# Designed miniproteins, single chains, continued (5), part 63

Each design is a single chain, and the fold is of that chain. pLDDT is the mean over its residues in the fold that is shown.

## One batch from the design tools (miniprotein)

Design m18302
Fold by ESMFold2-Fast:
Structure m18302 (fold): chain A 77 residues (1-77)
Amino acid sequence: MEELREEAIRLARRGLEDAKEGRKLIEEGKILEGIGLILRAIGDAFQASLLARKSGGSEEAERLAEEAAKLAGGEPM
């Protein structure tokens, strides 16, 4: 359980950082590199949410995944 929780938090943090960097790259005109990071951020956020659920829940991982999704795609659904 703990290993899955730690993995979820790690993926969520990476997703958040990738979303921030991806948006920055797009603003700098590096559109393809930025989009690549945004797509990875979305994948990481999704996987982090699944792992958090399997671990019995993690507010930290879910919060970070939500922030990553918000930065990557705008409003969370």
Scores: mean pLDDT 76

Design m18303
Fold by ESMFold2-Fast:
Structure m18303 (fold): chain A 65 residues (1-65)
Amino acid sequence: MEVSEEDRKIAEKIVDLYEKMEQARKEGNEELAKKYADEIRKLFEESKNPEAVLKYVRELLEKRK
């Protein structure tokens, strides 16, 4: 399994959007949360290796626990 520079950049953007999505949900802004979720989905779809991106995203999220 590999994490290229491009996959790493995509994963970092996804993590940032995920944090913003969770914050929007916490504030009760469902429309904004859905917008961020849609952006995350598009980044995965445009990724050349979505499996590697997903694994790296999970690693970054686990680091916060």
Scores: mean pLDDT 78

Design m18304
Fold by ESMFold2-Fast:
Structure m18304 (fold): chain A 55 residues (1-55)
Amino acid sequence: SEDEILKETLEKLHKLSDEAKEKLAKAKSQAEREEINKEYLEKVNKIAEEANKKL
């Protein structure tokens, strides 16, 4: 159902946010922090696109 898709999407986004925060805490340089942020945004966009296709 649409509600299930939205719940799964939110869960994936929360998981990505938590993973990004953990990686940022362990990052050793500004370059690493920038790369982590770029990967996070790319993954968020992919999840949003997948959710939109299913809705």
Scores: mean pLDDT 84

Design m18305
Fold by ESMFold2-Fast:
Structure m18305 (fold): chain A 69 residues (1-69)
Amino acid sequence: SKEELEKLVKEYEEKIKKDPNNAFAWLNLGAVYHALGEKEKAIEYFEKALEIDPTNEVARKALEALRAE
């Protein structure tokens, strides 16, 4: 549900606050915002995940797909 997705946002934001270099948390925030229909935020967070981990295939593919929309 949307409420469950919003709860996940808070959980991953807490993880990032504790460790800003946690590429996994940035990746998951991007995915959650995409599921919420927040395209621009999803792009921003996937870009951050790739900045921390440039080899992240999931983030790269997600960015290509979102930018093509």
Scores: mean pLDDT 86

Design m18306
Fold by ESMFold2-Fast:
Structure m18306 (fold): chain A 69 residues (1-69)
Amino acid sequence: SEELEKVREIAEEALKSTDPAVRAAGKEVLELLEEGASLEELRELAEKLLKSKDPGVRELGERILEALK
C-alpha cells in the first residue's frame, strides 16, 4: 500500500506538468490505480513509459519503477 500511495503521488505531480504527454501519462497511471491495478500492472505501464520518445514521460516511468522497488 505504501508503494501504491507513492505511485499515486508521482502521478498527481505528473498532472501538474506543462508537457501534455506527461499529463496524459500521469492520468493513465491514476486511472489504472482507480481500477485496482496490481503492482505488476503498474510496473508494466512504467516499462511502457520508458520506451516513450518524450524525456518527461520516460522520467515518469523511471520514478514509478523506483517507487515499486
Scores: mean pLDDT 86

Design m18307
Fold by ESMFold2-Fast:
Structure m18307 (fold): chain A 57 residues (1-57)
Amino acid sequence: AMKVVGYANPVPAGVALTPEQLALNQKVIELTKKLMEEGKSPGEIGLEVQRLIAEAA
């Protein structure tokens, strides 16, 4: 078990995700993986993820 005080959790503790939020999160993960395989920079991946979220809303 790895427990580091001061380590930021990737997801907030105690946050309940709805099925709709989980579906959007899954699309973000899949887009990120696809762009990483395509060789996009982290900055470009971040911009594409932000665009996906904005378009999905």
Scores: mean pLDDT 68

Design m18308
Fold by ESMFold2-Fast:
Structure m18308 (fold): chain A 89 residues (1-89)
Amino acid sequence: MELSREEVERLAREAIELAKRAIEELKKALEESEDEELKEELEEMIKELERLIEETKRAVEEGDLEEAARYALSLILKSSVALAIIKSL
């Protein structure tokens, strides 16, 4: 039950792609919104996803497969939640 480097790199790539899609949809919602409180909430979600993308990339580059997998999974979960919130708007 040990993740291979190839499996973690694939998971990280898929997580980053999902997060980039979520960020693009969040940016569109931010541009279309007139609600300052909602804008702040959307900006915080964008910052968190961008931070997790960078942390995932660093963990992969450093060969920390457990951290890379943890960040990638967190990125998938947070991106999925962000997309669900946008669809409910």
Scores: mean pLDDT 84

Design m18309
Fold by ESMFold2-Fast:
Structure m18309 (fold): chain A 73 residues (1-73)
Amino acid sequence: MEEKRKALLEAIEKGQLNKEVVDLLAEMSPEEREALLREVREHGSLKQQLDFETALALVEMQRAIDRIEEERK
């Protein structure tokens, strides 16, 4: 888990918001994602915060859509 956290933080620092970052976030537990978000908000730049929150929003939105579609079948 720490390796995924480090890789994600390095990608954010480089401004590389891509599918790999989104996939890494999706594999993390909600607790780990919250810890990373807190760290980025506390020590990251505004761009890093926006990039991270955008990736999180994409993961959560896709999960919400999948759940709604299953419930409506």
Scores: mean pLDDT 69

Design m18310
Fold by ESMFold2-Fast:
Structure m18310 (fold): chain A 78 residues (1-78)
Amino acid sequence: SEKEREVLRKTIEEAEKALEEAKEKHPENEEAQKAAEELEEAIEELRELLEENASDEELKEKLRELGIKYAKLKEVAP
């Protein structure tokens, strides 16, 4: 649905902000930087799916992966 896609776009924006903050605030933390890189990849993949008008099932699968990467970043860079 269009509302679900709008929520996904906002989730991407929030993840991008967290990613930028982690890169700036934890430059010496190797684990945080690696987690940030993995989150950045997941963000890019979800963005591409949204731009290609992918199915809701494909978006849900990639959103789940994004959530896992986001949680890992918060674990190593709280």
Scores: mean pLDDT 80

Design m18311
Fold by ESMFold2-Fast:
Structure m18311 (fold): chain A 73 residues (1-73)
Amino acid sequence: AKSPEELLAEAEGYLKALELDPSNVEALAGLEKAIISVLTHPNATVELEQRAVALGKKASALTASLKDILLSG
């Protein structure tokens, strides 16, 4: 099984993909799964969980911008 540090690194990779293309549904899905995996991992530290939550907040900001663009068109 992947470590929480590996899962956090995957989440950071997916966030970077979303920053480059906010319409990337696969990157968003991968980010959500990676964040949940960190938050539910038995070896995750509070610091790693807080970092995962911060990535989720950044993704939410990106998707809020997307909603304005896609639903106002």
Scores: mean pLDDT 76

Design m18312
Fold by ESMFold2-Fast:
Structure m18312 (fold): chain A 70 residues (1-70)
Amino acid sequence: SHLEEVERHVAAAEEALAAGDLEAAIEHLQRAHAAARALAEEVGDEEAERRLRELAERGQEIADAVAEAQ
């Protein structure tokens, strides 16, 4: 599902950040964001919206860490 795709890319971005690969972390965040936009256009499910919000919070933490490292 698109939700699983968002989760996969957020997790990959976190792994890349931990490895010091800022370029890969940014690329995975961009992929997660694209998948999240596609999901948001299709979903009216309250549970999926809640999961997407949690993933957005994790993505923001990664983005903040990348910005501090650059």
Scores: mean pLDDT 78

Design m18313
Fold by ESMFold2-Fast:
Structure m18313 (fold): chain A 79 residues (1-79)
Amino acid sequence: SEKLKKALELEAEGALYVMAGAVAKLQGDYKEAAEYYRKAAELLEKAAELAEEVDPELAEKLRRSAEILREKARELEEK
């Protein structure tokens, strides 16, 4: 499925933003880290939207991961 391929591509891109956020956090750049985690969450939510009709279990996992990343971003913004 082309939609599944695009979903996996977006998931991979989201992973790169998670790594960027982790690096920013290690440098004490909490606001920048929160922004990267929010971008990752947006990409995972788009991936979930594409996966929804072809793999609903994957879509739910991606949405759960996006929510966790948004929670991490909120925590970092409180620092």
Scores: mean pLDDT 88

Design m18314
Fold by ESMFold2-Fast:
Structure m18314 (fold): chain A 99 residues (1-99)
Amino acid sequence: DKEKQLEYLKALEEKAERSKEALLAELERLGVDPKVLEALRKSKGVGPIVALELAEKLGLPDELLDYFLKLELELLKHQELSEEELKKLEERYEELKKK
């Protein structure tokens, strides 16, 4: 049913936007540069690749990388990712923390 699939995708986007709002509020509390926060607000969604690219580009601290990873894992539970793909995503975030 295409209608149910569209409603499901809209619900995921709304959930992602709410999680993004919470993340942005915490980043602001931690004193992250306002220009960085504005760039994050203007980004469309925070899917796995988008969040990873933002984390790398912005040089986010480990605590915030963990928050982005948790957000992505929550979204990816609905995409039926394999344990191997989830592990690769976690390894990529750990690689970013070393920079």
Scores: mean pLDDT 59

Design m18315
Fold by ESMFold2-Fast:
Structure m18315 (fold): chain A 68 residues (1-68)
Amino acid sequence: ATITPLEEAPAELRELGERVVREVLAANPGAEVEEAFIVTADSGKVYAAVTLRKGDTKTTVVTPLEVA
């Protein structure tokens, strides 16, 4: 598996990841994004991983990205 910061991801994957970040923030009012990554699994499946912080609570949301 390869973990790439969202800001360093290829443009297509970055756009998909930024969309996931917006959706996750919309679903979690008052939370802030602590980190966001594109994860490429050994199977070749690609995921967006977004870690949110709300007070003392950290939540990581992992969303599959369908790429072609």
Scores: mean pLDDT 79

Design m18316
Fold by ESMFold2-Fast:
Structure m18316 (fold): chain A 78 residues (1-78)
Amino acid sequence: MLAEEAREVMERAKELAERYLRVRGESEEAVERARALMEGLKELLVELAETDPELARKMLELVKRETEELERLLRELE
């Protein structure tokens, strides 16, 4: 289940990051780079969830916190 949680959390973070960059008027290249970075991080966290679940949980807590901050910024920009 931790690997599945990592997948869900990272997909949400990716969606918000792409939306944030588009709202800011960033280039398509910037959006694509962010997408690639988020996909790589997702793969890493999924692997980490299987090899070091304690560290994976700490990393996911950090991602969730940053995701909440990103959602706040998106609401502010509207």
Scores: mean pLDDT 81

Design m18317
Fold by ESMFold2-Fast:
Structure m18317 (fold): chain A 90 residues (1-90)
Amino acid sequence: DIEKLYKEAIEHLRKAAESARAGNFDEAREHVDRALKILKEIEEKGGKVSLEAYFALFTARVSLDLGDYETAARDLEHAREILEEELKKV
């Protein structure tokens, strides 16, 4: 169920942004890592995740590692928006 996996990844990115805004960078990273794992599962099941989605998630994770909560939250919201657009095409 590729649609369900997209919804789960989107929810993890939403939680990651909330955790980043709260300054809980470790929790935010865990949610990003879970989203990335779900994207790989989508691909394994024959779904296609855009390079744009991966790039947005990569930049968000770098921002989290730098401790920049505002930039991290923005990048996580951008990644979520990309996945929501991709979900509409599933």
Scores: mean pLDDT 84

Design m18318
Fold by ESMFold2-Fast:
Structure m18318 (fold): chain A 79 residues (1-79)
Amino acid sequence: MDVESKIKYYEEALEISPNHPRILVKLGEAYFDGGDYEKAREYAEKALEIAKKVGDKETEEKAKELLARVNEALGKYEE
């Protein structure tokens, strides 16, 4: 599935299950693959917050991994 199809798929999934942390991190990953690092960060941060609240350790780790990749791409550690 191409990046645009992945984004559309996960956006539609979020319409059915808003604030689902696993879907939020997948959508963030899709935006990262598409080069939209600002959107990737937004969804990764939201996924991390919700995953922590519900105790979803797997999604929490995935969201943290995605945030690290996004921060590197945005140059936050170099600035």
Scores: mean pLDDT 80

Design m18319
Fold by ESMFold2-Fast:
Structure m18319 (fold): chain A 111 residues (1-111)
Amino acid sequence: LKEKGEELYKEGLELFNEKKYEEAIKKFEEAAELYRETDLKKAGEAYYNLGLAYFALKEYEKAIEAFEKAIELYEKTNDKKKLREAYHNLGMAYLELGDDEKANEYLELSE
């Protein structure tokens, strides 16, 4: 249901902008699942914003998982700019967890 995925993603963005991160997470998760079978690029965007929402809540391990899913989809859709943005935020999440080695690896990939 592509239309429902788009509505959920938009609701997630509105909630994120209002700093209602826990509610935004639910919308982005639902949108990503619906898009995964219909629109890989939109699924990647939903997982990326899911990662940003988890990062804002300091749920860094969950943010990493979401960014890794976004990266996989951006690689498949050849979206180099979004791929670099996802690597940057993945590196920042590892930095927050104290994994300096992985942080440096992914921040280098964001260049």
Scores: mean pLDDT 88

Design m18320
Fold by ESMFold2-Fast:
Structure m18320 (fold): chain A 61 residues (1-61)
Amino acid sequence: SAAAEAARRAAQEALLEAGRAEDAAARAAAGDRVSGYSERTELDADGVPVRLFDEDVERAA
């Protein structure tokens, strides 16, 4: 039925989104270990999102 298909599609989309988040975290960890470089997004002092690199974050710490 159309309702069952819609429900299945929504569940699959949710799983794919969760999988993408988990994969991105795993890839970031692997990237840091191998290349020592990855892009991160953090909020600036004014709450503005900015892109940071691992080296920049480490030097700031």
Scores: mean pLDDT 61

Design m18321
Fold by ESMFold2-Fast:
Structure m18321 (fold): chain A 69 residues (1-69)
Amino acid sequence: SLAEAVALRIEGARLYNAGDYEGAARLFEEALRLHPRDWLTWEELGRVYEALGRHEEAARYFARAREAR
């Protein structure tokens, strides 16, 4: 549901701010499974993968965000 996706996104952002990038990625990925057209969450996932140093994956997620906009 949208409410579940929003809750996952909020918790993912909390983990990102705490420096738990792997935890943030898992929650943002789950939010996108529930609501795949949320371009902001694709951008958030891209930022997480940038923080993890995984630049190729980050670029793919940013591309998905642009396509969903």
Scores: mean pLDDT 86

Design m18322
Fold by ESMFold2-Fast:
Structure m18322 (fold): chain A 118 residues (1-118)
Amino acid sequence: SPELERFRAIAREIKEEFLAKVPDEYKEVVQSLLDFVIGAIDAVLRGELTLEQAKELLRTHIDYLAERYGKEKTIKALKIVIEFLDKLIAHPDVPPEAQEVMREIKKLLEEYIEELKK
């Protein structure tokens, strides 16, 4: 759909802006999380995943990142991706349906930061 293509274009542009500013030591974990989050939102918008299925897959992916890169780097990546989602949610050309999915995913990422700090 034209709305999905617009979401994809904006997400790609903002992703590149964020990755350009990330220190080299965090680029791999941040890119992995950004690509997964964008892909999960895309799949929900296409009706291939429910929001609950996307959240479950995202929890599993974050656990994998915490094991591979450590909790500190994963928390840093989560914070960067939350800022990325805030910028996408605020973008005037992002469809309202995508904004709602992004708000729900942002909430999960915020809750997961607290869980990783325990």
Scores: mean pLDDT 89

Design m18323
Fold by ESMFold2-Fast:
Formats: sequence, C-alpha cells, structure tokens
Structure m18323 (fold): chain A 88 residues (1-88)
Amino acid sequence: AIDHYNLGILYQGQGKLDEAIDEYNKAIELKPDYAEAHNNLGNALKAQGKLDEAVEEYKKAIELKPDYAEAHNNLGNALKAQGKLDEA
C-alpha cells in the first residue's frame, strides 16, 4: 500500500509543498485520527504562508494527542508568525 504520510514527508523535504499537502490530506482521509499527519500538514501550510489553516491543523493534532509536544511548539510558532505572540 502507498504510505501517503511518508510520501508527504518526502515531498515536503524536496520543497514540493503542494504535493506534500495532497499526500497528507490522503493520509488523513484514510485515518482521520492521524495526529502526526495533521501536525505535518500544518507545517506544510505554514511554509506556504497559510497561517490560519496551519493553526487549525496543529489544534486538531493536539485534540487527537493532547501531550503532542511538537504540535504545541508548532502552534506557538504559528501564532507568533500571525503577530499574536510576536513580542521579543
């Protein structure tokens, strides 16, 4: 079977953000409770400047896995990029 999550990681590493997003979305369609796929979808969306969408995906990852430290850190960074936490 095609591992859409790992294909998403591969495309993201190549800077192919649209292809990465498509593969993460396919992983989520097959497994809606895939916290890691939501987190990495957020990372790809953030890299495209889609900060509101990235924030929503990180929140979904945290709802699925409340102790997901990486998703909490990514959410904080995305909120800072939106200017909501942008204090030095």
Scores: mean pLDDT 84

Design m18324
Fold by ESMFold2-Fast:
Structure m18324 (fold): chain A 60 residues (1-60)
Amino acid sequence: MPQPDAVITLRFPADTPEEEIRAAVEAAKAEAEARGLRVVAEHEITHADGSRTVTLDLVR
């Protein structure tokens, strides 16, 4: 398994609209690309309290 060079973790409170989550994720990807990093994996977890965590794995 290739190890990521960097990881971005975004956390959203319960009941955050999908549109806001997607906008934040896309903004994070754009900033990573501006830094010369490539997004190689995206993971989304919904927690028992309804909050969500999106993790982006980045490589140079």
Scores: mean pLDDT 81

Design m18325
Fold by ESMFold2-Fast:
Structure m18325 (fold): chain A 55 residues (1-55)
Amino acid sequence: MERELEIKLNRALGLLAEGVSVREAAYRAGFRSQATFSRLFRERVGVSPRAFAAR
């Protein structure tokens, strides 16, 4: 699961960098819910997806 999680988070990271919404990035990366995605992203990356996408 760890390697699969990292692949999904990396995909979401790329989508967020392209300006895709947090919700869309979560679903396109293969997460079942935005809440689960946001929690796991924050735990791995150190910031929330919303904070990462904001400039």
Scores: mean pLDDT 77

Design m18327
Fold by ESMFold2-Fast:
Order: sequence, then C-alpha cells, then structure tokens
Structure m18327 (fold): chain A 74 residues (1-74)
Amino acid sequence: SLVDEVRAAIAAARSQEELRERVIAILRRHGVPEADIAALRQAIEDAIAAGLSFDEIAAAALHVVRHIEARRAA
C-alpha cells in the first residue's frame, strides 16, 4: 500500500531532507495529484519550522499520507 511504502521509506531515511524527497517520490510514482503532494510538503516544512524531532516530522508526514490513501480508497 501507499502507507506501507512511505513507512518503509521513512525507516530508511537518514535526514529530514531525505525523508521529504523519498516520500514525495513515492507519492508521484503512485499518481497522487500535485495539490496533495504540495500539502504533504507544507506539513513537513511546518513541522521542521516548529523544531520537531525526526520522529515527529515522520508522524506528521504519515498522517497526511493516511488521509491521501483514505480519499483514494473512497
């Protein structure tokens, strides 16, 4: 699933920048609209700007991805 691929990519990422790039690449490969990708990018940028930890940034990204997957399944 999209969520499982994103979770695996997050586990493999070594930086917040790598996490962002890997997750966006997965969403593009799955044909997610650019508007949804922009929303994910913004959520990650907001979490970074707030000074959140890597795990908290990852949680924020996964939250957005779960919403995208739910809409695709509906």
Scores: mean pLDDT 85

Design m18328
Fold by ESMFold2-Fast:
Order: C-alpha cells, then sequence, then structure tokens
Structure m18328 (fold): chain A 62 residues (1-62)
C-alpha cells in the first residue's frame, strides 16, 4: 500500500486524479505508516484546503 500511495501522489503532482488518493486515504485509515506518509506528501504537494478538508471528512466517516 505505501508504494501505491507514493505512486498515486506522484501522479497527483502531474494533475492526474485526486479521487484515487482520497480512496487510498480511506483504505489506509487504520494503517499508521500509510496515514503518516500521506499526510507528509499532502503537505509537500501543497494541496488546496478543499482537498485537505475532503480527506479529513473521509477519515472521520471511515
Amino acid sequence: MLEEAKKLLEESKKGKKNEEIVELFKEGKDDELVEAYLEELIEELGYSEETKERMRKIRESY
């Protein structure tokens, strides 16, 4: 899963699919390593506040 997270986030930098990343966030909710990695990369990629809020809501509803 971590390698898949890296791949999807790298593709997001190229403007591919934010929804794929959101789904991975949902799947990895209980995986501490994946969750920490996604947080770090989201900060590095500089996602919009709207995208970050969507991810937070997914975590909440997981």
Scores: mean pLDDT 57

Design m18329
Fold by ESMFold2-Fast:
Structure m18329 (fold): chain A 80 residues (1-80)
Amino acid sequence: SARELIERARELLRQGRYEEAARTALQAAMLALSQVTDKDVILRVIGLILRGIGHMIEGRYEEAARDFIEAAELALKSLE
Protein backbone atom coordinates (compact mmCIF):
# COMPACT_ATOMS: atom_id res chain seq x y z
CA SER A 1 0.00 0.00 0.00
CA ALA A 2 1.01 3.65 -0.33
CA ARG A 3 1.05 3.99 3.49
CA GLU A 4 3.48 1.04 3.79
CA LEU A 5 5.73 2.62 1.12
CA ILE A 6 5.68 5.96 3.03
CA GLU A 7 6.76 4.12 6.21
CA ARG A 8 9.52 2.28 4.28
CA ALA A 9 10.73 5.61 2.79
CA ARG A 10 10.83 7.21 6.27
CA GLU A 11 12.89 4.25 7.58
CA LEU A 12 15.31 4.61 4.63
CA LEU A 13 15.64 8.36 5.43
CA ARG A 14 16.49 7.48 9.06
CA GLN A 15 19.21 5.11 7.74
CA GLY A 16 20.71 7.83 5.48
CA ARG A 17 19.76 5.80 2.36
CA TYR A 18 18.46 8.91 0.61
CA GLU A 19 18.39 7.73 -3.03
CA GLU A 20 16.47 4.55 -2.07
CA ALA A 21 14.17 6.67 0.13
CA ALA A 22 13.43 9.00 -2.81
CA ARG A 23 12.66 6.09 -5.19
CA THR A 24 10.42 4.39 -2.60
CA ALA A 25 8.63 7.66 -1.77
CA LEU A 26 8.03 8.31 -5.49
CA GLN A 27 6.38 4.86 -5.73
CA ALA A 28 4.17 5.81 -2.74
CA ALA A 29 3.22 9.15 -4.35
CA MET A 30 2.36 7.52 -7.71
CA LEU A 31 0.30 4.76 -6.05
CA ALA A 32 -1.60 7.29 -3.88
CA LEU A 33 -2.15 9.63 -6.86
CA SER A 34 -3.76 6.75 -8.83
CA GLN A 35 -6.61 6.71 -6.24
CA VAL A 36 -7.39 10.47 -6.40
CA THR A 37 -10.32 11.70 -8.52
CA ASP A 38 -10.42 15.39 -7.47
CA LYS A 39 -8.64 17.33 -10.24
CA ASP A 40 -7.42 20.15 -7.96
CA VAL A 41 -5.84 17.59 -5.60
CA ILE A 42 -4.33 15.77 -8.62
CA LEU A 43 -2.70 19.02 -9.81
CA ARG A 44 -1.28 19.79 -6.32
CA VAL A 45 0.10 16.24 -5.95
CA ILE A 46 1.66 16.41 -9.46
CA GLY A 47 3.26 19.76 -8.50
CA LEU A 48 4.90 18.13 -5.45
CA ILE A 49 6.06 15.15 -7.57
CA LEU A 50 7.61 17.52 -10.13
CA ARG A 51 9.39 19.41 -7.29
CA GLY A 52 10.78 16.07 -6.04
CA ILE A 53 11.91 15.09 -9.55
CA GLY A 54 13.73 18.45 -9.77
CA HIS A 55 15.55 17.62 -6.53
CA MET A 56 16.46 14.15 -7.88
CA ILE A 57 17.97 15.72 -11.04
CA GLU A 58 20.10 17.92 -8.72
CA GLY A 59 21.18 14.83 -6.69
CA ARG A 60 19.25 16.17 -3.67
CA TYR A 61 17.70 12.83 -2.75
CA GLU A 62 16.80 13.68 0.87
CA GLU A 63 14.73 16.69 -0.28
CA ALA A 64 13.27 14.59 -3.12
CA ALA A 65 12.16 11.90 -0.65
CA ARG A 66 10.49 14.54 1.56
CA ASP A 67 8.67 16.06 -1.46
CA PHE A 68 7.40 12.63 -2.57
CA ILE A 69 6.28 11.72 0.99
CA GLU A 70 4.39 15.06 1.16
CA ALA A 71 2.77 14.28 -2.24
CA ALA A 72 1.72 10.79 -1.09
CA GLU A 73 0.32 12.07 2.24
CA LEU A 74 -1.63 14.86 0.48
CA ALA A 75 -3.15 12.32 -1.94
CA LEU A 76 -4.09 9.90 0.88
CA LYS A 77 -5.61 12.70 3.01
CA SER A 78 -7.89 13.64 0.07
CA LEU A 79 -9.44 10.14 0.20
CA GLU A 80 -11.06 10.78 3.64
Scores: mean pLDDT 90

Design m18330
Fold by ESMFold2-Fast:
Order: C-alpha cells, then sequence, then structure tokens
Structure m18330 (fold): chain A 67 residues (1-67)
C-alpha cells in the first residue's frame, strides 16, 4: 500500500523536522507530502515510496536550512 507507506514516511520526516526546527517543520512536511505523492504516481510501489521518504528524512536538515 503505497499511500499508507507515504503517510508513515511523512510522519518520520515531520518528527525529524521538529527536532531540527519546529517552526519550519510544517513546510518540510508539505514538501515531503508532495514528493511522496510524485513517487506514488510513478507506480513503483511501496518500496520506492519508502526510499524517497528515507532520502527526504536524510536531507531534512539541508531542506530546512533553505526554508
Amino acid sequence: DARETAEKEVEKIRERAEELDKEKAEELEEIARKKLEEAIKRGEGPEAVESVGAALEEAAEEIIKSL
């Protein structure tokens, strides 16, 4: 279930973002939701969605610095 996987990844990214910058966490969550939606549209399945989510979580600090 790609949608369910995406929601779980958004939660992980939100938690990571809140640890880094609570004020910008919501903006990062929106970016993550958009990127994960794109992954779902590619139809590569839950594993691909999970990979995108993990990459966003890893890049969270860099993304927040740009916000």
Scores: mean pLDDT 78

Design m18331
Fold by ESMFold2-Fast:
Structure m18331 (fold): chain A 55 residues (1-55)
Amino acid sequence: MSPLMKEVQEIRRKNRNNPEKLEEELNKLAKSHGFESAEELDEHLKREYLEEAFG
């Protein structure tokens, strides 16, 4: 699991009961790593997972 994925999972764990703060923190993490949004970051990690599973 990549360091970035671990950071995403840690943010989700901390904010499991606060979806507004979860979205805010994921967007900040995404932008700090050069992504436009939490959605783009999630799609990137999903692609990495699928490539590892299929390639």
Scores: mean pLDDT 77

Design m18332
Fold by ESMFold2-Fast:
Structure m18332 (fold): chain A 74 residues (1-74)
Amino acid sequence: SAAEAQARAERAERYEGISEGNITVNKLRKEGVSLEEMRKIIREKAEEYAQTSEVKAEAFYDSAMLSLEMLERG
């Protein structure tokens, strides 16, 4: 059905967002970027993704921010 096709598309966009969030945080950490600068970069990237996919942007932001929280906890 059209609803099932839409659900699959949204799930794929969510998975892309989650993956990119984790990749981005890991890359910035390896580059020695500060936690404050990482938050700024993540917000800017989420805004860029939101221009084409709100689902991907939200998943990216949530995943990236969770990764940062885990880094702050040790």
Scores: mean pLDDT 87

Design m18333
Fold by ESMFold2-Fast:
Structure m18333 (fold): chain A 74 residues (1-74)
Amino acid sequence: ALPVFASTRELLLALYELLKEHPDRAREVFGDNFVAHLESLKEELEKEYNSLTPEQRDRVRALARAYLDAAEAA
């Protein structure tokens, strides 16, 4: 099952972090069009991520991993 996120913004932050850490895997799982969409938001997403507390960043990274695992299993 796909993970539940508090907001669309939290999901986008998580997916962008996944793209930064695993660009080839992100393209494989999400496709080039969605990756291009995330890249178009990169300045906004990076600014927002950098404003987060360490605990919020840990949550975003954990959600990114959970989403990848769930998407690959679906």
Scores: mean pLDDT 73

Design m18334
Fold by ESMFold2-Fast:
Structure m18334 (fold): chain A 75 residues (1-75)
Amino acid sequence: SLLEKLEERAKKLIEEAEKLEDEELSREVIELAERALELVEKAREYEKQGDLVKAAQLLAAAGILVAAAEFLLER
């Protein structure tokens, strides 16, 4: 599912960022990934309640944060 893929991507970003020597870049990537995980968790709650529209909106927001973190890490 999209939710599971975003959760996996965010967790991998945190693991990769923790290995970086650039402390500022590491912090920025971790903050974005942790925020994405928070949104994924809220999306999971709305999905369980049957509010698929709110779940989709939160997953879209999480996707933007994950993409931003991936962009920073690829520099």
Scores: mean pLDDT 87

Design m18335
Fold by ESMFold2-Fast:
Structure m18335 (fold): chain A 57 residues (1-57)
Amino acid sequence: EEELRRIEERLKQAQADLVAANDAGDYDTAVTLANEIGRLQEEARRLRKRLEDERAS
């Protein structure tokens, strides 16, 4: 629960940074941020599945 909230907060920050990098034309930074966002989304998906499995019993 707390870990998921932390990942979601980090995703919001990375998304904002990605927009800023695109606005600045810094495509190298944008690619790095897009990769980080993908990894964080995968972690969030795993945590959500665990929470659903516990609730579903």
Scores: mean pLDDT 80

Design m18336
Fold by ESMFold2-Fast:
Structure m18336 (fold): chain A 78 residues (1-78)
Amino acid sequence: MLEKAEELAREAEELKRQGDEAYEKGDVKKAIELYREAARKYTEAALLFLESGDSKKALEAADQARKLREKARELEEE
């Protein structure tokens, strides 16, 4: 479980990076999609970290998911 949680967190981080690049290029729709996908993977990682007993990593992943959901929402309201 821990290895899968770490894999999901890494995938989420890469998707966030791609979202940041899309936003910088002016592709707001793609940035929103990537941020939402990243948030979903961080949420999955947080649940797996909790199941593995790593509450600190779970909270960190959950916080990243929340921030990315807020960022995507703000961009969609523009």
Scores: mean pLDDT 86

Design m18337
Fold by ESMFold2-Fast:
Structure m18337 (fold): chain A 83 residues (1-83)
Amino acid sequence: LEARIRELLARLGELDAEAAAAVAAGDYAKAAELTLEGARTLRELAELLAEAGADPALVEGLREAARAAEEQARRLAEKAAEA
């Protein structure tokens, strides 16, 4: 479990960096895709932490972060369509 949590946290960092690079390059479609993958990773992390008996408030915070990432991805996709 600990190894999987570390893998997901590392993946989130990689996705954030790649999404930022995509935005800097003007590739908003790729940024939206990477941000959605980040949202999925946050949900998986929340599920694993819930199974491990983590604080429900922490788990809900991660689920809220995933929803926020989905909203951000939607806005990035809209920006790509406007370009």
Scores: mean pLDDT 85

Design m18338
Fold by ESMFold2-Fast:
Structure m18338 (fold): chain A 99 residues (1-99)
Amino acid sequence: MTFESAYKYGNELLSLGQPEEAIPYFEKAIELDPNSAQAWNNLGVAYAAVGRLEEAIEYYKKAIELDPNYAQAWRNLGLVLRQLGRDEEAEKYFALAEK
């Protein structure tokens, strides 16, 4: 399996509302290319969708570490923090998404 096929199939499963099934494909994509900010972000999206919010936070942080200009990863991090009631941290990360 290539990075491209794993990443695309994971995205197709997310689009179909199957985040649990998407997880192993994004994990495979990251195994093949650990420097893909997009793959880390989408792994976070899948984990957040299945309610694994703390793992989602770590994956969004990894995406931001790889690409600090990845506005969507900053927004996703803020949304998960707000879901956890960490509103002050969420506001900080939403502000960083605007840069």
Scores: mean pLDDT 86

